# Designed miniproteins, single chains, continued (3): the designs that were tried, part 112

Each design is a single chain, and the fold is of that chain. pLDDT is the mean over its residues in the fold that is shown.

## One batch from the design tools (miniprotein)

Design m11886
Fold by ESMFold2-Fast:
Structure m11886 (fold): chain A 86 residues (1-86)
Amino acid sequence: SFLEELRRAVEEARARGLSKLEIKQAVLQLGGNRIVQRLGKALDPDFAARLTAALEAGDIETALALLDEQDPEVARAVREVIEEIE
């Protein structure tokens, strides 16, 4: 499942010594990549740029809101995993 894929990515990132913020950013980026793959042509053309800007700013809440706007199912899985990191 995508949830198990995200949890595996968290454990791999922790093993590499990433900070909690860097792990959250990695999980959000995986969510964004999943949305791009799932929606394809139906995706908002500004989504990738807006997500990148939020992640570079460390704005986790804006990044989560952007995911939820495009795909609430993917956003829910990402939010669950981020709450486990906190």
Scores: mean pLDDT 85

Design m11887
Fold by ESMFold2-Fast:
Structure m11887 (fold): chain A 80 residues (1-80)
Amino acid sequence: SVEEFLKEFEELIKKYSEEIYEILKKMYNEEYAKKEVKEFVKELIETANELGNQGASPEEILKKLKEIGDKKIEELKKKS
């Protein structure tokens, strides 16, 4: 359902936002971390919208967003 998708989408955004924020805050500062997290969330929303417009299923969209989030966290952890 749309409601189930939105719930999973919100939980996914919250999880990645919190983890990325904590890593970036430690590496740089709070202001930079907040800015970067906002830009990352925008990227996830734009990617979800683009995939949806291309006819991707909710499951495919969530899978792709998880891949993007996991890759971002892996890249940041290598730098810390």
Scores: mean pLDDT 86

Design m11888
Fold by ESMFold2-Fast:
Structure m11888 (fold): chain A 74 residues (1-74)
Amino acid sequence: SEVEEILEVLRERGLLTPETEELVRRAVENSKKDDVEDKVQAQVEVARLAVLLGLADWSDAEIEELAAENLKKA
């Protein structure tokens, strides 16, 4: 499972928390749905996960603005 592989990496790095686990599970689930809204939501969840992991420094407002633009283009 793609989810379990990601969760194993997070666990090995000491980054597995209830919040990061929930974001990973939601991102993978939403990415498999056909609706554009669900795909955009998956992108938001991946972006928030990246910020929590210290891989990015986007604000919540910047993530929400990008998601709103992507939704309008669909």
Scores: mean pLDDT 77

Design m11889
Fold by ESMFold2-Fast:
Structure m11889 (fold): chain A 96 residues (1-96)
Amino acid sequence: MGSIDPEKFDLEVELGVLEIQLAVNKVAFERAKKNKDVEGLKETIKDLERIQKQFEELAKRARELGYDDLARHAENLSQEAKTMLEEAKKALKEFE
């Protein structure tokens, strides 16, 4: 009772950082798509692949520690990153 779980706190901080990175990449993706920026799309694809994997790894760690709500949140963000990655790959094929 009454002590902060340092492992849970570290996972929450990592989740927050990754969520900010995903939000930044949403802006980058929309800009690259609007401008037909092939290089920008390729960079966004690489970042989204990394972010998706990091959300999946965080979700797995959270599940192993019993932080099911944290795991579910990370899983949802991983799916959002995957959807954006698929859209970015589709846009890249259209502009190539």
Scores: mean pLDDT 85

Design m11890
Fold by ESMFold2-Fast:
Structure m11890 (fold): chain A 85 residues (1-85)
Amino acid sequence: SLEELEEEIRQITRETLERMRRSTDVEEAKRIFTEGVRRLLALVHEGEATLDDEGYGRLAALHDDAIRQLTRELEEIERRAEEER
C-alpha cells in the first residue's frame, strides 16, 4: 500500500542517514549512501507498478526529499573530511 511504501522510505532514509553519520571514513559513507539510494529506487519502482497516479506522485515526492537529505549529508561529510585532513 502507499502507507507501507511511505513508511519504508522514511525508515530507509533514517537508517541510511544514521549509518552515514556513524561512518569512519568518506568511502564508507559513499558506500552506505549508494546502498540507501538503490533501496529507495526499488521502492519507487514498486510504487510506479502498484499505485495510482496520485499515490505514485506522493511517493515520488517523498523519494525526492529523501535523496536531497542523503545527498546533503554526504556533501557535509566530504566537506568536513577535507577541512580535517
Scores: mean pLDDT 87

Design m11891
Fold by ESMFold2-Fast:
Structure m11891 (fold): chain A 98 residues (1-98)
Amino acid sequence: MRAQAEELFRRAEEYTRKTEALSKQAIEAAKKGDIEEARKYVREAVAYLGKLTQAAYEASALDPSLTDRMNELEMRSIELVTEAAKAVLAAEKEAEEK
């Protein structure tokens, strides 16, 4: 079971890195007024966050000792995706005001 849980953890780390990179790209695109690109990056980041959440639950079920590390990855990713989504919404509002 540990080997399977470790593979899921490695996959979760990859999803976390992709979620973080895409969230930062979304914030930068929103800041530049590239709303369509920003939306695309947020959609991709949310998709990876979903995969991360599923992998975290599966890994924690197989090896409960991974729960703390998985929760840390998930919380970090949620914070960045939330920040990116807020940046896109703010940019959309600014575009409508002008």
Scores: mean pLDDT 84

Design m11892
Fold by ESMFold2-Fast:
Structure m11892 (fold): chain A 88 residues (1-88)
Amino acid sequence: SKEEHRKELLKELFQGLDVDGDGVLDRTEFEGFVRNLLYNGKPVPEEELEELFKEADKNGDGKISFQEFYDFLKKKGLVDDIEKILLG
């Protein structure tokens, strides 16, 4: 389905952001995603980064799983924007 293909594309993005390969995003990796893809390298307030991380980290373990990452993007309405960035 379109949703399955979209989820697979976002999984590839997630794996590219997971630089240490541990299967989760830490705060530094997530902030890199926000700064570079959502803000195109523009300055982002630290308070906004903290709020976005807490919103994505639904279980509060200080790590973002792929499911939490996907749910975060869906909740924020960012899936279409990210898909366009990745597909060109």
Scores: mean pLDDT 79

Design m11893
Fold by ESMFold2-Fast:
Structure m11893 (fold): chain A 82 residues (1-82)
Amino acid sequence: SEDERLAVLTAAVRLLQRGEFSYEKVAEEVGISVERVKEILSQEIGAPIDDELYANLKRLHPELEVERISDKPLPEVKFEVY
Protein backbone atom coordinates (compact mmCIF):
# COMPACT_ATOMS: atom_id res chain seq x y z
CA SER A 1 0.00 0.00 0.00
CA GLU A 2 1.02 3.64 -0.37
CA ASP A 3 1.10 4.16 3.41
CA GLU A 4 3.37 1.13 3.79
CA ARG A 5 5.64 2.40 0.99
CA LEU A 6 5.95 5.87 2.56
CA ALA A 7 6.65 4.38 6.01
CA VAL A 8 9.44 2.17 4.60
CA LEU A 9 11.07 5.06 2.70
CA THR A 10 10.84 7.40 5.70
CA ALA A 11 12.35 4.81 8.07
CA ALA A 12 15.12 3.93 5.58
CA VAL A 13 16.14 7.59 5.12
CA ARG A 14 16.13 8.25 8.89
CA LEU A 15 18.24 5.16 9.61
CA LEU A 16 20.69 6.00 6.80
CA GLN A 17 21.14 9.54 8.17
CA ARG A 18 21.92 8.02 11.60
CA GLY A 19 24.32 5.40 10.16
CA GLU A 20 22.09 2.59 11.48
CA PHE A 21 20.56 1.37 8.22
CA SER A 22 19.70 -2.30 7.81
CA TYR A 23 16.71 -4.02 6.22
CA GLU A 24 16.03 -5.65 9.61
CA LYS A 25 15.91 -2.27 11.40
CA VAL A 26 13.52 -0.83 8.79
CA ALA A 27 11.31 -3.94 9.08
CA GLU A 28 11.28 -3.65 12.89
CA GLU A 29 10.39 0.07 12.84
CA VAL A 30 7.61 -0.30 10.23
CA GLY A 31 6.33 -3.64 11.60
CA ILE A 32 6.62 -5.69 8.39
CA SER A 33 8.87 -8.48 7.07
CA VAL A 34 12.44 -7.93 5.84
CA GLU A 35 11.41 -9.49 2.50
CA ARG A 36 8.61 -6.90 2.14
CA VAL A 37 11.02 -4.04 2.96
CA LYS A 38 13.43 -5.23 0.24
CA GLU A 39 10.54 -5.55 -2.25
CA ILE A 40 9.30 -1.99 -1.60
CA LEU A 41 12.77 -0.40 -1.71
CA SER A 42 13.66 -2.29 -4.92
CA GLN A 43 10.45 -1.14 -6.64
CA GLU A 44 11.00 2.50 -5.62
CA ILE A 45 14.44 2.77 -7.27
CA GLY A 46 12.77 2.12 -10.65
CA ALA A 47 10.91 5.46 -10.76
CA PRO A 48 12.52 8.68 -12.12
CA ILE A 49 11.85 10.56 -8.86
CA ASP A 50 13.73 7.80 -7.01
CA ASP A 51 16.95 8.59 -8.95
CA GLU A 52 17.66 11.54 -6.64
CA LEU A 53 16.85 9.51 -3.51
CA TYR A 54 19.12 6.68 -4.71
CA ALA A 55 21.93 9.18 -5.46
CA ASN A 56 21.57 10.70 -1.99
CA LEU A 57 21.64 7.25 -0.33
CA LYS A 58 24.75 6.35 -2.37
CA ARG A 59 26.48 9.59 -1.34
CA LEU A 60 25.71 9.07 2.38
CA HIS A 61 26.49 5.33 2.33
CA PRO A 62 28.51 4.36 -0.78
CA GLU A 63 28.57 0.71 0.40
CA LEU A 64 24.76 0.42 0.29
CA GLU A 65 23.32 -2.20 -2.06
CA VAL A 66 19.65 -2.56 -3.06
CA GLU A 67 18.19 -6.01 -3.75
CA ARG A 68 15.25 -6.38 -6.16
CA ILE A 69 13.02 -9.31 -5.25
CA SER A 70 9.84 -9.06 -7.36
CA ASP A 71 11.08 -7.55 -10.67
CA LYS A 72 13.81 -7.91 -13.29
CA PRO A 73 17.04 -5.84 -13.07
CA LEU A 74 17.10 -2.33 -14.48
CA PRO A 75 19.47 -1.68 -17.45
CA GLU A 76 21.18 1.32 -15.76
CA VAL A 77 24.23 0.67 -13.54
CA LYS A 78 23.13 3.36 -11.05
CA PHE A 79 20.16 1.06 -10.21
CA GLU A 80 22.20 -2.09 -9.58
CA VAL A 81 19.96 -5.00 -8.51
CA TYR A 82 20.24 -8.78 -8.18
Scores: mean pLDDT 58

Design m11894
Fold by ESMFold2-Fast:
Structure m11894 (fold): chain A 93 residues (1-93)
Amino acid sequence: SELEELYKKIVELLQRIAEITGDEDFAKEAIEGIKRALENNDYDTLIDMLESIIKYLEKLKEKATPEQQAELDRIINELRSILEKVKEIKEKK
């Protein structure tokens, strides 16, 4: 399933964010929220959550080291790609 593949990728990205930031609670809460949104076919909540995560990472990048900034840019770009795919799935329902 395309949604299962997207969920797996989101989990991997959130786990990587936790490694960079040390904020395991943020990652855990985000993963649990996204899982619930997907189980309920709540695409609006999923979109809002992904947009909030992207905004959080953009702010985090402002105070990050150059190495962390490069890694965060990659994660942000992957999350933006996932967001576009989620929006496309919603439109085709």
Scores: mean pLDDT 85

Design m11895
Fold by ESMFold2-Fast:
Structure m11895 (fold): chain A 68 residues (1-68)
Amino acid sequence: MAAEEERLREARAFLQSHMPDLELSDEQLRVVLYTAEKLREIGIEIDRELVERKNNPFLQESLERALA
């Protein structure tokens, strides 16, 4: 709970600095942060797979086709 409140505060400060006209409620901001975290976690897994397969061009091509 405390960590989430701190992240909300930091995210709001960031938005205020870059998009001052964007007013999100705490619940909307939590949804955005949760979605971003999930997408980041998925992206990290994909990046790890791509890096490992970068040394094998045939597997890399197969992965690109599956993800595209």
Scores: mean pLDDT 64

Design m11896
Fold by ESMFold2-Fast:
Structure m11896 (fold): chain A 66 residues (1-66)
Amino acid sequence: MLEEKLEELRKKAIETMGEKSAENIVEGYKQMLKEGMPEELAIEIAEGLILIQRGVDNVENGIRVE
């Protein structure tokens, strides 16, 4: 169900990037669905955005540690 997948996506986003950024991911997912994007593609894109944000944080920390 869309609501259940949205809830899981929100939890992952909050854990990765905090509540404010997680809200942007959730809104992006909802926007993709409204524009007729298939649910499976929309979820993959949203998950990719979460991974990109995690990567940005890791790169920032890596540059500081290096």
Scores: mean pLDDT 70

Design m11897
Fold by ESMFold2-Fast:
Structure m11897 (fold): chain A 61 residues (1-61)
Amino acid sequence: MSVADIALEYAERKIKELNLRPTPEQLAELWRVVRDVDARRASEEEALARIEAWLKRVQAA
């Protein structure tokens, strides 16, 4: 499993757990984060931190 796969699974689990309804624009942002993490070979810790920041933005909207 790649770091990108771990990040996507974490995001999906948290979206379901927190009962979030991301907009298409927010989902596009999530895909950009995942692509950047994959392209940069970011650590799992960095990837999960970026997903947490995205989740906080979705909750605040």
Scores: mean pLDDT 81

Design m11898
Fold by ESMFold2-Fast:
Structure m11898 (fold): chain A 78 residues (1-78)
Amino acid sequence: SVEEAIAEMKRLIEEARARIEAAKTPAEVRDVVDELVARLQAKLQELYAKNPEDAERIAEEIQPLLDALGALAQAKLA
């Protein structure tokens, strides 16, 4: 379901957030971001192939969390 997909993606983003907060080096931050981006892109591509409207809704729902994560990653890299 769309709700299950949103919940799973939010879980992946929150796991990535915890890993970034625990990261000790810029390389560790970059690795976490790269892994998350690859995973989310793969999931969204599968969803887009099945139902583009649902995929767009899911992407919009997770965007604020991705923006917040991006800001955290940039702060850790500065």
Scores: mean pLDDT 86

Design m11899
Fold by ESMFold2-Fast:
Structure m11899 (fold): chain A 68 residues (1-68)
Amino acid sequence: APAAGGAALVVAGGVAVEKGDELAREAVQRHSSLGAAASGAAAGRELLTKGNPIALEAARQAQDAGAP
């Protein structure tokens, strides 16, 4: 159903954002120094905040498909 499709797109966007967060956490764990850990976390966050186009597009398509 279109509503189910919209929800799936939103979930896909959320998963993409979550995967970015997981990647940032993994980077922090791989770096032993505070500076390196902070840089890794910042890079992951910047990827998310500068627009994960998949997450943003998924949310937009869900809205266009009639999701809330």
Scores: mean pLDDT 53

Design m11900
Fold by ESMFold2-Fast:
Structure m11900 (fold): chain A 74 residues (1-74)
Amino acid sequence: SAEALSAAGRAAADLALAAGADEDTANRIGMGIVSGALSGNEGVLQNGIDGMIAAGASREAAEAAARAVREAAA
């Protein structure tokens, strides 16, 4: 649902913020993951995961957040 997708995207952005990203960077990461999931673009989705890791998130946490967005987008 759109509501579940918005919540999952926000959770991904919040993870990036908690890891050390500024608000602008976290918002771009969250939007990128949502866009990648909605379009089925694995490259865009992977860029979002890489962005979370670059911000300081673990690979495990970043992949879990991206998976939650993909499940909400389906």
Scores: mean pLDDT 83

Design m11901
Fold by ESMFold2-Fast:
Structure m11901 (fold): chain A 96 residues (1-96)
Amino acid sequence: MSLLKNAPPEVQKLIPLAITAIIGGMGVTKKTIEKIEELVEKYKENYDTLKAAAMFYAALGDEEKVEELLKRMKELGFDVEEVKKNIEVIKTALGL
């Protein structure tokens, strides 16, 4: 089942792979982070894109960026409780 069904194909392809690489201890390149930042600005009002980005930044330990994205989602009228639960799953997988 696609967790990002309503995200653009480029978001569905890149962000879950980046999260999996971080959880697997392989890390992520600076170029991958820059590409994800580009996708967040390109699809700034898309719920699944913002959700995926929040999970990605949580995996990086960037709590300030996670808070920024959750605030943006609330301002757009999205319920962020599911996103917060998904972030806790990612943090648990990383031992955070």
Scores: mean pLDDT 81

Design m11902
Fold by ESMFold2-Fast:
Structure m11902 (fold): chain A 106 residues (1-106)
Amino acid sequence: MSDEYLKSLEDKEFALKKFEEEKKRAEEALESDDPDTAAAELYRLYYMSRFLPDEERLKILPILEKALKSKSEVVRKTAIEILKELAREGNAELSKRAKELLEEAE
């Protein structure tokens, strides 16, 4: 129990650490003058979130809300596409909140 349990905890902690690092990269990219990098970091954050519990996936929503307010059409379209995927595939809370953000953007 100890060795497999500890490895499972380390893998989970590693995944959470990488997700938090990617959240910071996405937030920094959204404040940059490079919309292509911002769009790429948003997709990367979204794909990483798919391997996490829904409670952790909810943490992507404030970043997507910021992206919807971007002056870049590329960044806004990317946020809309990700929110549509979350609305379709997310749990009840994640899907509901994604739909609410989409209604506010349209």
Scores: mean pLDDT 78

Design m11903
Fold by ESMFold2-Fast:
Structure m11903 (fold): chain A 67 residues (1-67)
Amino acid sequence: SMSVHEINKKILEVGQKLGSIPVKKLSELSGLSEETVSLLLEDPNKYAPQLSAEKRERLLKALEELA
């Protein structure tokens, strides 16, 4: 889906900018658990489609704030 592609792209962009994505801060910004965020960062293609559209939007906005 488009939202999964955008999440993958933003994870790569933020990772390159920061050297590593801060799981705790991304969890706080997105409202997702640290466990969920860790799984999403390790395999976004597997775990992002399992999120509701609302949770994917929250994650994308949180990643955009970190970018």
Scores: mean pLDDT 83

Design m11904
Fold by ESMFold2-Fast:
Structure m11904 (fold): chain A 78 residues (1-78)
Amino acid sequence: MEMEKLKEEILARFREELELLKEFFKKNPEEFLKLLPLVDEGVERTVKALEEAGLKELAKEVRELYEKLKKEIEEELK
């Protein structure tokens, strides 16, 4: 199915970007924290765009993946 393939590609790309963000945080935590508000805004904008496009399941997956990353970052800050 055309839409399912697109969803898989978007999720795979997003997972790769989250891994890069996690690596960046581990190497440069202070710089990462300065950028975190911009990253958060970018993800929120992406989720809203996906919801508006009718890709609600994909939007949910993107939000859940990012929320997991934020929890991992919060644990590192404790």
Scores: mean pLDDT 79

Design m11905
Fold by ESMFold2-Fast:
Structure m11905 (fold): chain A 89 residues (1-89)
Amino acid sequence: EEEALIERLRRAWEDLLNSPEEEKEEIAKRIEELAAELGDISSEDNQLQALAKLLGLDLSPEELRRLLLLARQRVAGKPEEAVEEQLAK
């Protein structure tokens, strides 16, 4: 569900802002994964602006799109928990 995905991303973002330094890396990784999924859904400026508002982010649609694209690239480059371990990495 789109709203559930947006809510999860919003909570992860709030956790990142309020969490101690030791937990921020794990939360940031979770945000990258959720943002990558939303990137496929929120390709239009209107959708990105609505997403930024729902997340409580003071970002323009262009800035949010850039963030989502970056998150997608990061997730694609990182091994996911559901993927079998890449022994060469």
Scores: mean pLDDT 56

Design m11906
Fold by ESMFold2-Fast:
Structure m11906 (fold): chain A 89 residues (1-89)
Amino acid sequence: SAAALAEQVLKSAEEIAEKLENEKDKELVLEAGRLAAEGIRAFAAGNLEEAERLFQEALDLLSKADQENLDISVLEIQVASLLAATKSA
């Protein structure tokens, strides 16, 4: 379900943030996770324009975080995949 996927993405972002030492990266990852979860809910509701905006904002935040961190890169790939699916809907 979309609700379960949104909760999973948010939880993944929270778990990644807990492992990070840099406070700015923690803030960026947590906010990106929240926006991605909102994007999933918007997508499920048929609000494709809102979902696209939310996923793009999440990606913009993740792009400002440590790009050498593998967990952040994996989250970025997941959100980019959701954005691509939204644009194709």
Scores: mean pLDDT 88

Design m11907
Fold by ESMFold2-Fast:
Structure m11907 (fold): chain A 94 residues (1-94)
Amino acid sequence: DKKNQAIKLLSDASKLLQDAVDKDPDNKDTKGALGLTKAAINSVRKGDIDTAVGLAQKASKLAEKGAKKSKDKDVKKKLDDAAKKARQAAQTLK
């Protein structure tokens, strides 16, 4: 089921983003990406697929921006992985 696959990808991205926020709490782009990822999960669950796609795409872009600002190599990798998962979720929902 495409919705369940997208929820799994967004949930995995959310966990990576939460860990990145915990390690670098001053990175506003990472916090924004986390919020948008959680909103995307809620939109998928409510059947609002078009909104979920848009939110997941925005989350991916903010996670990439957060990665560029991060000084921690582990945080950068987690943000890049989260961006990829959010992008994959958006593509799965199309």
Scores: mean pLDDT 88

Design m11908
Fold by ESMFold2-Fast:
Structure m11908 (fold): chain A 70 residues (1-70)
Amino acid sequence: MKITPAQIREIARRVPSLSEAQVRKILDKMLEISDLLLKLTEEELKKIAEEMGVSVSTVLKVRVLALELS
Protein backbone atom coordinates (compact mmCIF):
# COMPACT_ATOMS: atom_id res chain seq x y z
CA MET A 1 0.00 0.00 0.00
CA LYS A 2 1.32 3.46 -0.95
CA ILE A 3 0.37 6.08 1.66
CA THR A 4 0.75 9.67 0.43
CA PRO A 5 1.67 12.76 2.53
CA ALA A 6 -1.84 14.11 1.73
CA GLN A 7 -3.47 10.99 3.25
CA ILE A 8 -1.29 11.33 6.39
CA ARG A 9 -2.32 15.01 6.75
CA GLU A 10 -6.04 14.11 6.39
CA ILE A 11 -5.77 11.32 9.02
CA ALA A 12 -3.97 13.73 11.42
CA ARG A 13 -6.77 16.32 10.90
CA ARG A 14 -9.42 13.70 11.82
CA VAL A 15 -7.39 12.46 14.84
CA PRO A 16 -6.40 15.77 16.51
CA SER A 17 -4.61 14.00 19.41
CA LEU A 18 -1.96 12.85 16.86
CA SER A 19 0.64 14.82 14.90
CA GLU A 20 1.39 13.95 11.25
CA ALA A 21 4.67 12.34 12.46
CA GLN A 22 2.74 10.13 14.92
CA VAL A 23 0.25 9.07 12.19
CA ARG A 24 3.20 8.17 9.91
CA LYS A 25 4.86 6.11 12.69
CA ILE A 26 1.63 4.20 13.47
CA LEU A 27 1.07 3.42 9.76
CA ASP A 28 4.73 2.39 9.31
CA LYS A 29 4.44 -0.01 12.30
CA MET A 30 1.22 -1.49 10.85
CA LEU A 31 2.80 -1.97 7.40
CA GLU A 32 5.90 -3.64 8.94
CA ILE A 33 3.53 -6.35 10.29
CA SER A 34 1.15 -6.62 7.28
CA ASP A 35 0.65 -4.86 3.93
CA LEU A 36 -3.08 -5.61 4.49
CA LEU A 37 -4.17 -3.38 7.39
CA LEU A 38 -7.48 -5.30 7.79
CA LYS A 39 -5.53 -8.51 8.65
CA LEU A 40 -3.82 -6.99 11.71
CA THR A 41 -4.81 -8.84 14.90
CA GLU A 42 -6.03 -7.14 18.12
CA GLU A 43 -2.73 -8.24 19.76
CA GLU A 44 -0.68 -6.51 17.01
CA LEU A 45 -2.77 -3.30 17.27
CA LYS A 46 -2.41 -3.32 21.09
CA LYS A 47 1.39 -3.70 20.75
CA ILE A 48 1.52 -0.69 18.37
CA ALA A 49 -0.59 1.33 20.85
CA GLU A 50 1.80 0.43 23.72
CA GLU A 51 4.91 1.28 21.61
CA MET A 52 3.40 4.64 20.57
CA GLY A 53 2.02 5.54 24.03
CA VAL A 54 -1.53 5.96 22.66
CA SER A 55 -4.82 4.14 23.22
CA VAL A 56 -5.83 1.08 21.17
CA SER A 57 -8.92 3.06 20.07
CA THR A 58 -6.60 5.72 18.56
CA VAL A 59 -4.68 3.04 16.59
CA LEU A 60 -8.01 1.54 15.40
CA LYS A 61 -9.18 5.02 14.29
CA VAL A 62 -5.96 5.51 12.24
CA ARG A 63 -6.45 2.06 10.61
CA VAL A 64 -10.12 2.80 9.70
CA LEU A 65 -9.20 6.20 8.19
CA ALA A 66 -6.22 4.75 6.25
CA LEU A 67 -8.54 2.11 4.72
CA GLU A 68 -11.21 4.75 3.87
CA LEU A 69 -8.63 7.11 2.28
CA SER A 70 -6.57 4.47 0.41
Scores: mean pLDDT 81

Design m11909
Fold by ESMFold2-Fast:
Structure m11909 (fold): chain A 61 residues (1-61)
Amino acid sequence: MSLQEAVEKGAELALKLKAEHPELSPAEAGRRAAEILKEKYGLSDEQALAAALGGVEALLA
């Protein structure tokens, strides 16, 4: 998975998680999305960080 793909997947999943759990902060939704993607796809630490940042950015837009 490229870093760009990680950002995109993180954004998509964080938006879904926030819709399902409105109480989550953008940071919490991004972190949870990155954790799920790391488990599912075996992301590197750099890819997991990219996914978390993508999630936060999507929720702050």
Scores: mean pLDDT 83

Design m11910
Fold by ESMFold2-Fast:
Structure m11910 (fold): chain A 88 residues (1-88)
Amino acid sequence: DEIAKLLEEMIRELKELIENNPDPEKKEFYEKVIELLEEALKDASRESFLALMEKILELHEEAMIKKYKDTSQIDATREKIREEILAA
């Protein structure tokens, strides 16, 4: 069940990345990854999870870097607000 939850979380994150960055090239790639995750979710095992995790982490890192570029100003603003609150 824990592996299934983790796979579901990864699927959600990838879907969010597709929604926030509608790059057709990336969309096809992430959709393929989601299919693999959904396949693994049917027979979630530690062996299949570990094998997929490495592939997903590589793809997720690339997607997160792009997402960060899109949201970097938002993240910077949040951090500034946090610092101002701590200083008060």
Scores: mean pLDDT 62

Design m11911
Fold by ESMFold2-Fast:
Structure m11911 (fold): chain A 73 residues (1-73)
Amino acid sequence: ASQQQIDEDVYLALAEIAYAIAKISVEHGEDPEQAIADLRRIVDRIQAGWEAAGLSVVPEIRALGDEAVAELR
């Protein structure tokens, strides 16, 4: 595997973990809108780090964010 592929897999995994944490937080009584706001901030930071690393924008990260927002509402 190339370093680029490893970095892409790591960024995608971080986005998936952020989504899972947000979902668990809502299940444990967190405000869904606060969880959505926190998730958006985390996903935006992951994407910025991805872009700063010279990697192409991965549509899957945005799709995960949109899916998480829809599921948390």
Scores: mean pLDDT 70

Design m11912
Fold by ESMFold2-Fast:
Structure m11912 (fold): chain A 79 residues (1-79)
Amino acid sequence: MDEEIARLEKERKEAEELLKKGVNPSQAYARIVAADLELAYLRFVKEVFEKKGLPVPERLTDEISAEVIRYFLEEKEKE
């Protein structure tokens, strides 16, 4: 997980530098938004596992995504 987060943070920073230089600003902005969405999701998954006291997974799998969705639905039922 942390390696994927670090990779996305690097990609976001590179896209931000391109935006500052005025190189393909629409594409650079789209890359920043995409990286921010992926980072938000990975950070959310990490928080869910940390709150449950479970080891944070090394990578996101379909099984892990299903667990996160299940947790989100359970929390909505409690609201």
Scores: mean pLDDT 71

Design m11913
Fold by ESMFold2-Fast:
Structure m11913 (fold): chain A 100 residues (1-100)
Amino acid sequence: SRKDEALAELEAKFKELFPDGRMTEEQLRQFLTLLAGREPSDEELEAFLRALDPENDGVVSLAALVEYLRALLDEAEEAGTFDDTYSYIESVLEKLKEQQ
């Protein structure tokens, strides 16, 4: 499906940035800051870490992050904003690459 193709492209971009398939808490904070256009609160970051790092090892798996983005793209598809949301996520990843 188009969504599965988009998610595969995003996963490939994440693997270029994070070859080990994992993000640190600091890298997640940077990603969320770019995604939201503001720094996440400590409460918001803890909520994301609880969802994306269930093993509580201080790192987020790319598989968990891709599933989070799948939910975000599902919501965007129902709202008719899939292309805009996908393009925005791509722009966030390009900015994150520049900050690495």
Scores: mean pLDDT 78

Design m11914
Fold by ESMFold2-Fast:
Structure m11914 (fold): chain A 71 residues (1-71)
Amino acid sequence: NAAPAGAPAPDPQLVAQKLIELARKYLEEGNLDEARYYVDLAERWLSKQATPDPALQAEVERLRAEIERRE
């Protein structure tokens, strides 16, 4: 097995994907403040890529719209 040695820089796409998953969970729980926080954080991580995944960008925009509708 490949042993993780040291602290490799996290993949911005994978970080953004995990943040999007957290935003969905908080949105499902009705915690709009936390959902918005994680959506904003995911967008920030996507912006660190030269070519962010358009599917992840679309998901961020959909989550933002859903949060806005509930507020």
Scores: mean pLDDT 77

Design m11915
Fold by ESMFold2-Fast:
Structure m11915 (fold): chain A 65 residues (1-65)
Amino acid sequence: SSEATARMVGQLLRLASSGRVVSIRIEGKKITVRLEALSPEDRAVLEAAARHAAEIGYELEVEEV
């Protein structure tokens, strides 16, 4: 849904504003988020983003660098 898309984008933008996001890549229905380090707050935001992504048929993958 458009609301689920907006929520997913909102969570990803919130995460990007932390300054710890190295890259966000979208390839087909897969979203890959690369982070310099994972905090408990980052994990919660990513879990929320992953739930919203799944609702609209996307897979969200997280890589710590």
Scores: mean pLDDT 77

Design m11916
Fold by ESMFold2-Fast:
Structure m11916 (fold): chain A 57 residues (1-57)
Amino acid sequence: SNLEQSLEDSKWGTEPAREALERHRREHPEDTEENRLAGSAEATKAGVEAIKEARKK
């Protein structure tokens, strides 16, 4: 390995990088491309249905 590879490995292993990754995973544990697209459409439909049901009451 060379010095450039060592520096890149150090950046990945630093405390700030690990802390940021853990925080992101905690806040967005299901953040994927497919889930993002599917979740957006389903959330919109669910929201509309919930409003209609609430107004029936």
Scores: mean pLDDT 60

Design m11917
Fold by ESMFold2-Fast:
Structure m11917 (fold): chain A 98 residues (1-98)
Amino acid sequence: MSELFERAEAAAEAGDAETLRALAEELIERAEKSPPEMAALLLAAAAGFLLAAGAPEEELREVAKKAVEAAKKADTPEMKAAAESMEPTVREALEALR
């Protein structure tokens, strides 16, 4: 996980949108194979990478929606609270693209 975020940070600094998109796609694929708690975190990170890459709003909305839905399916009270906090942050990020 640390190595993947390190690669994303380097790509963002270099303005390498292609690498950021590739890393986001890898996180989305991992999320599909993960329990809801992990999937929510991976999808939130993927949305962040896509935002940094200048991805279309439609693509960001789909990933953000999946992140929120995964978080809401979490079995712990802490993750349910995180889902509620995640919705406003994700919405703010999408609004910043307009």
Scores: mean pLDDT 71

Design m11918
Fold by ESMFold2-Fast:
Structure m11918 (fold): chain A 70 residues (1-70)
Amino acid sequence: AKTPEQLAVGEAAENAFKILSKEAVKLTQGQANVRIEQIIKKEVPNANLKDAYVQNQVQKVAALYVQLKS
């Protein structure tokens, strides 16, 4: 089962996708990764961006964003 922290990170990552999908500016996957990390850190200040789970969520959302904007 996911921890409460992992659930919060997942919700922040989904919110990041919604924010980026509404913006007119098309980001590269690398730029999307950085922006998603910033949003997660803002919404979950205690999130460790070096954690494997956090990085997995960032990569997943960035990949989905690139597919949407292609």
Scores: mean pLDDT 83

Design m11919
Fold by ESMFold2-Fast:
Structure m11919 (fold): chain A 75 residues (1-75)
Amino acid sequence: MSKEEHLTKGQQFEEEAKSASLSQENRCKAYARAIYHLSNALGKNNAKVAKLQTELSVRCPADVKKKAEEEAKAE
C-alpha cells in the first residue's frame, strides 16, 4: 500500500471514528485503523497520530483497544 493510500484510508477511518452512529467497539476499531494508516503515511511521531492515540486511550477500554490495534496491524 502506498503512502498516499495510507493517508486516504487514515483520513476516512478518522472521520468514521467521529461518527455518532458507531458502537464503542466499532469506533475503537476505526481509531486504531486511522492511527495505523496515518502513522504509515505521516510517521509515528506525527502530532496528529499522537492526538489520535490519546483519543483511542481515553475512549476505549484497555482490552478493546488492544484487540483493535492488533486487528489494524493485520491490514
Scores: mean pLDDT 78

Design m11920
Fold by ESMFold2-Fast:
Structure m11920 (fold): chain A 86 residues (1-86)
Amino acid sequence: AAERALAFLRRLDEVLLANRGKPREEVLAAVRALVAEEAPTLPPEVRELVERWLAALTEYLRTGDPAARAELKAAGEALHRLIEAA
């Protein structure tokens, strides 16, 4: 059952939408707070993808590294496929 993963991803979309146009620091803080709250309740496979996505987002916002951007996209696509498979 992927109901927790779906609920998390809906909340993530809501947090991203609510923080659209805000400074990167504020967006990242809001996302980190959501992940810290929800990660313990997620299936291990989803948690690993979320942590990978957050690490890539953090690095990309800090450095602008094209490799971090590619990893962010890859992790995001993997999470999206997990939603579609649920």
Scores: mean pLDDT 76

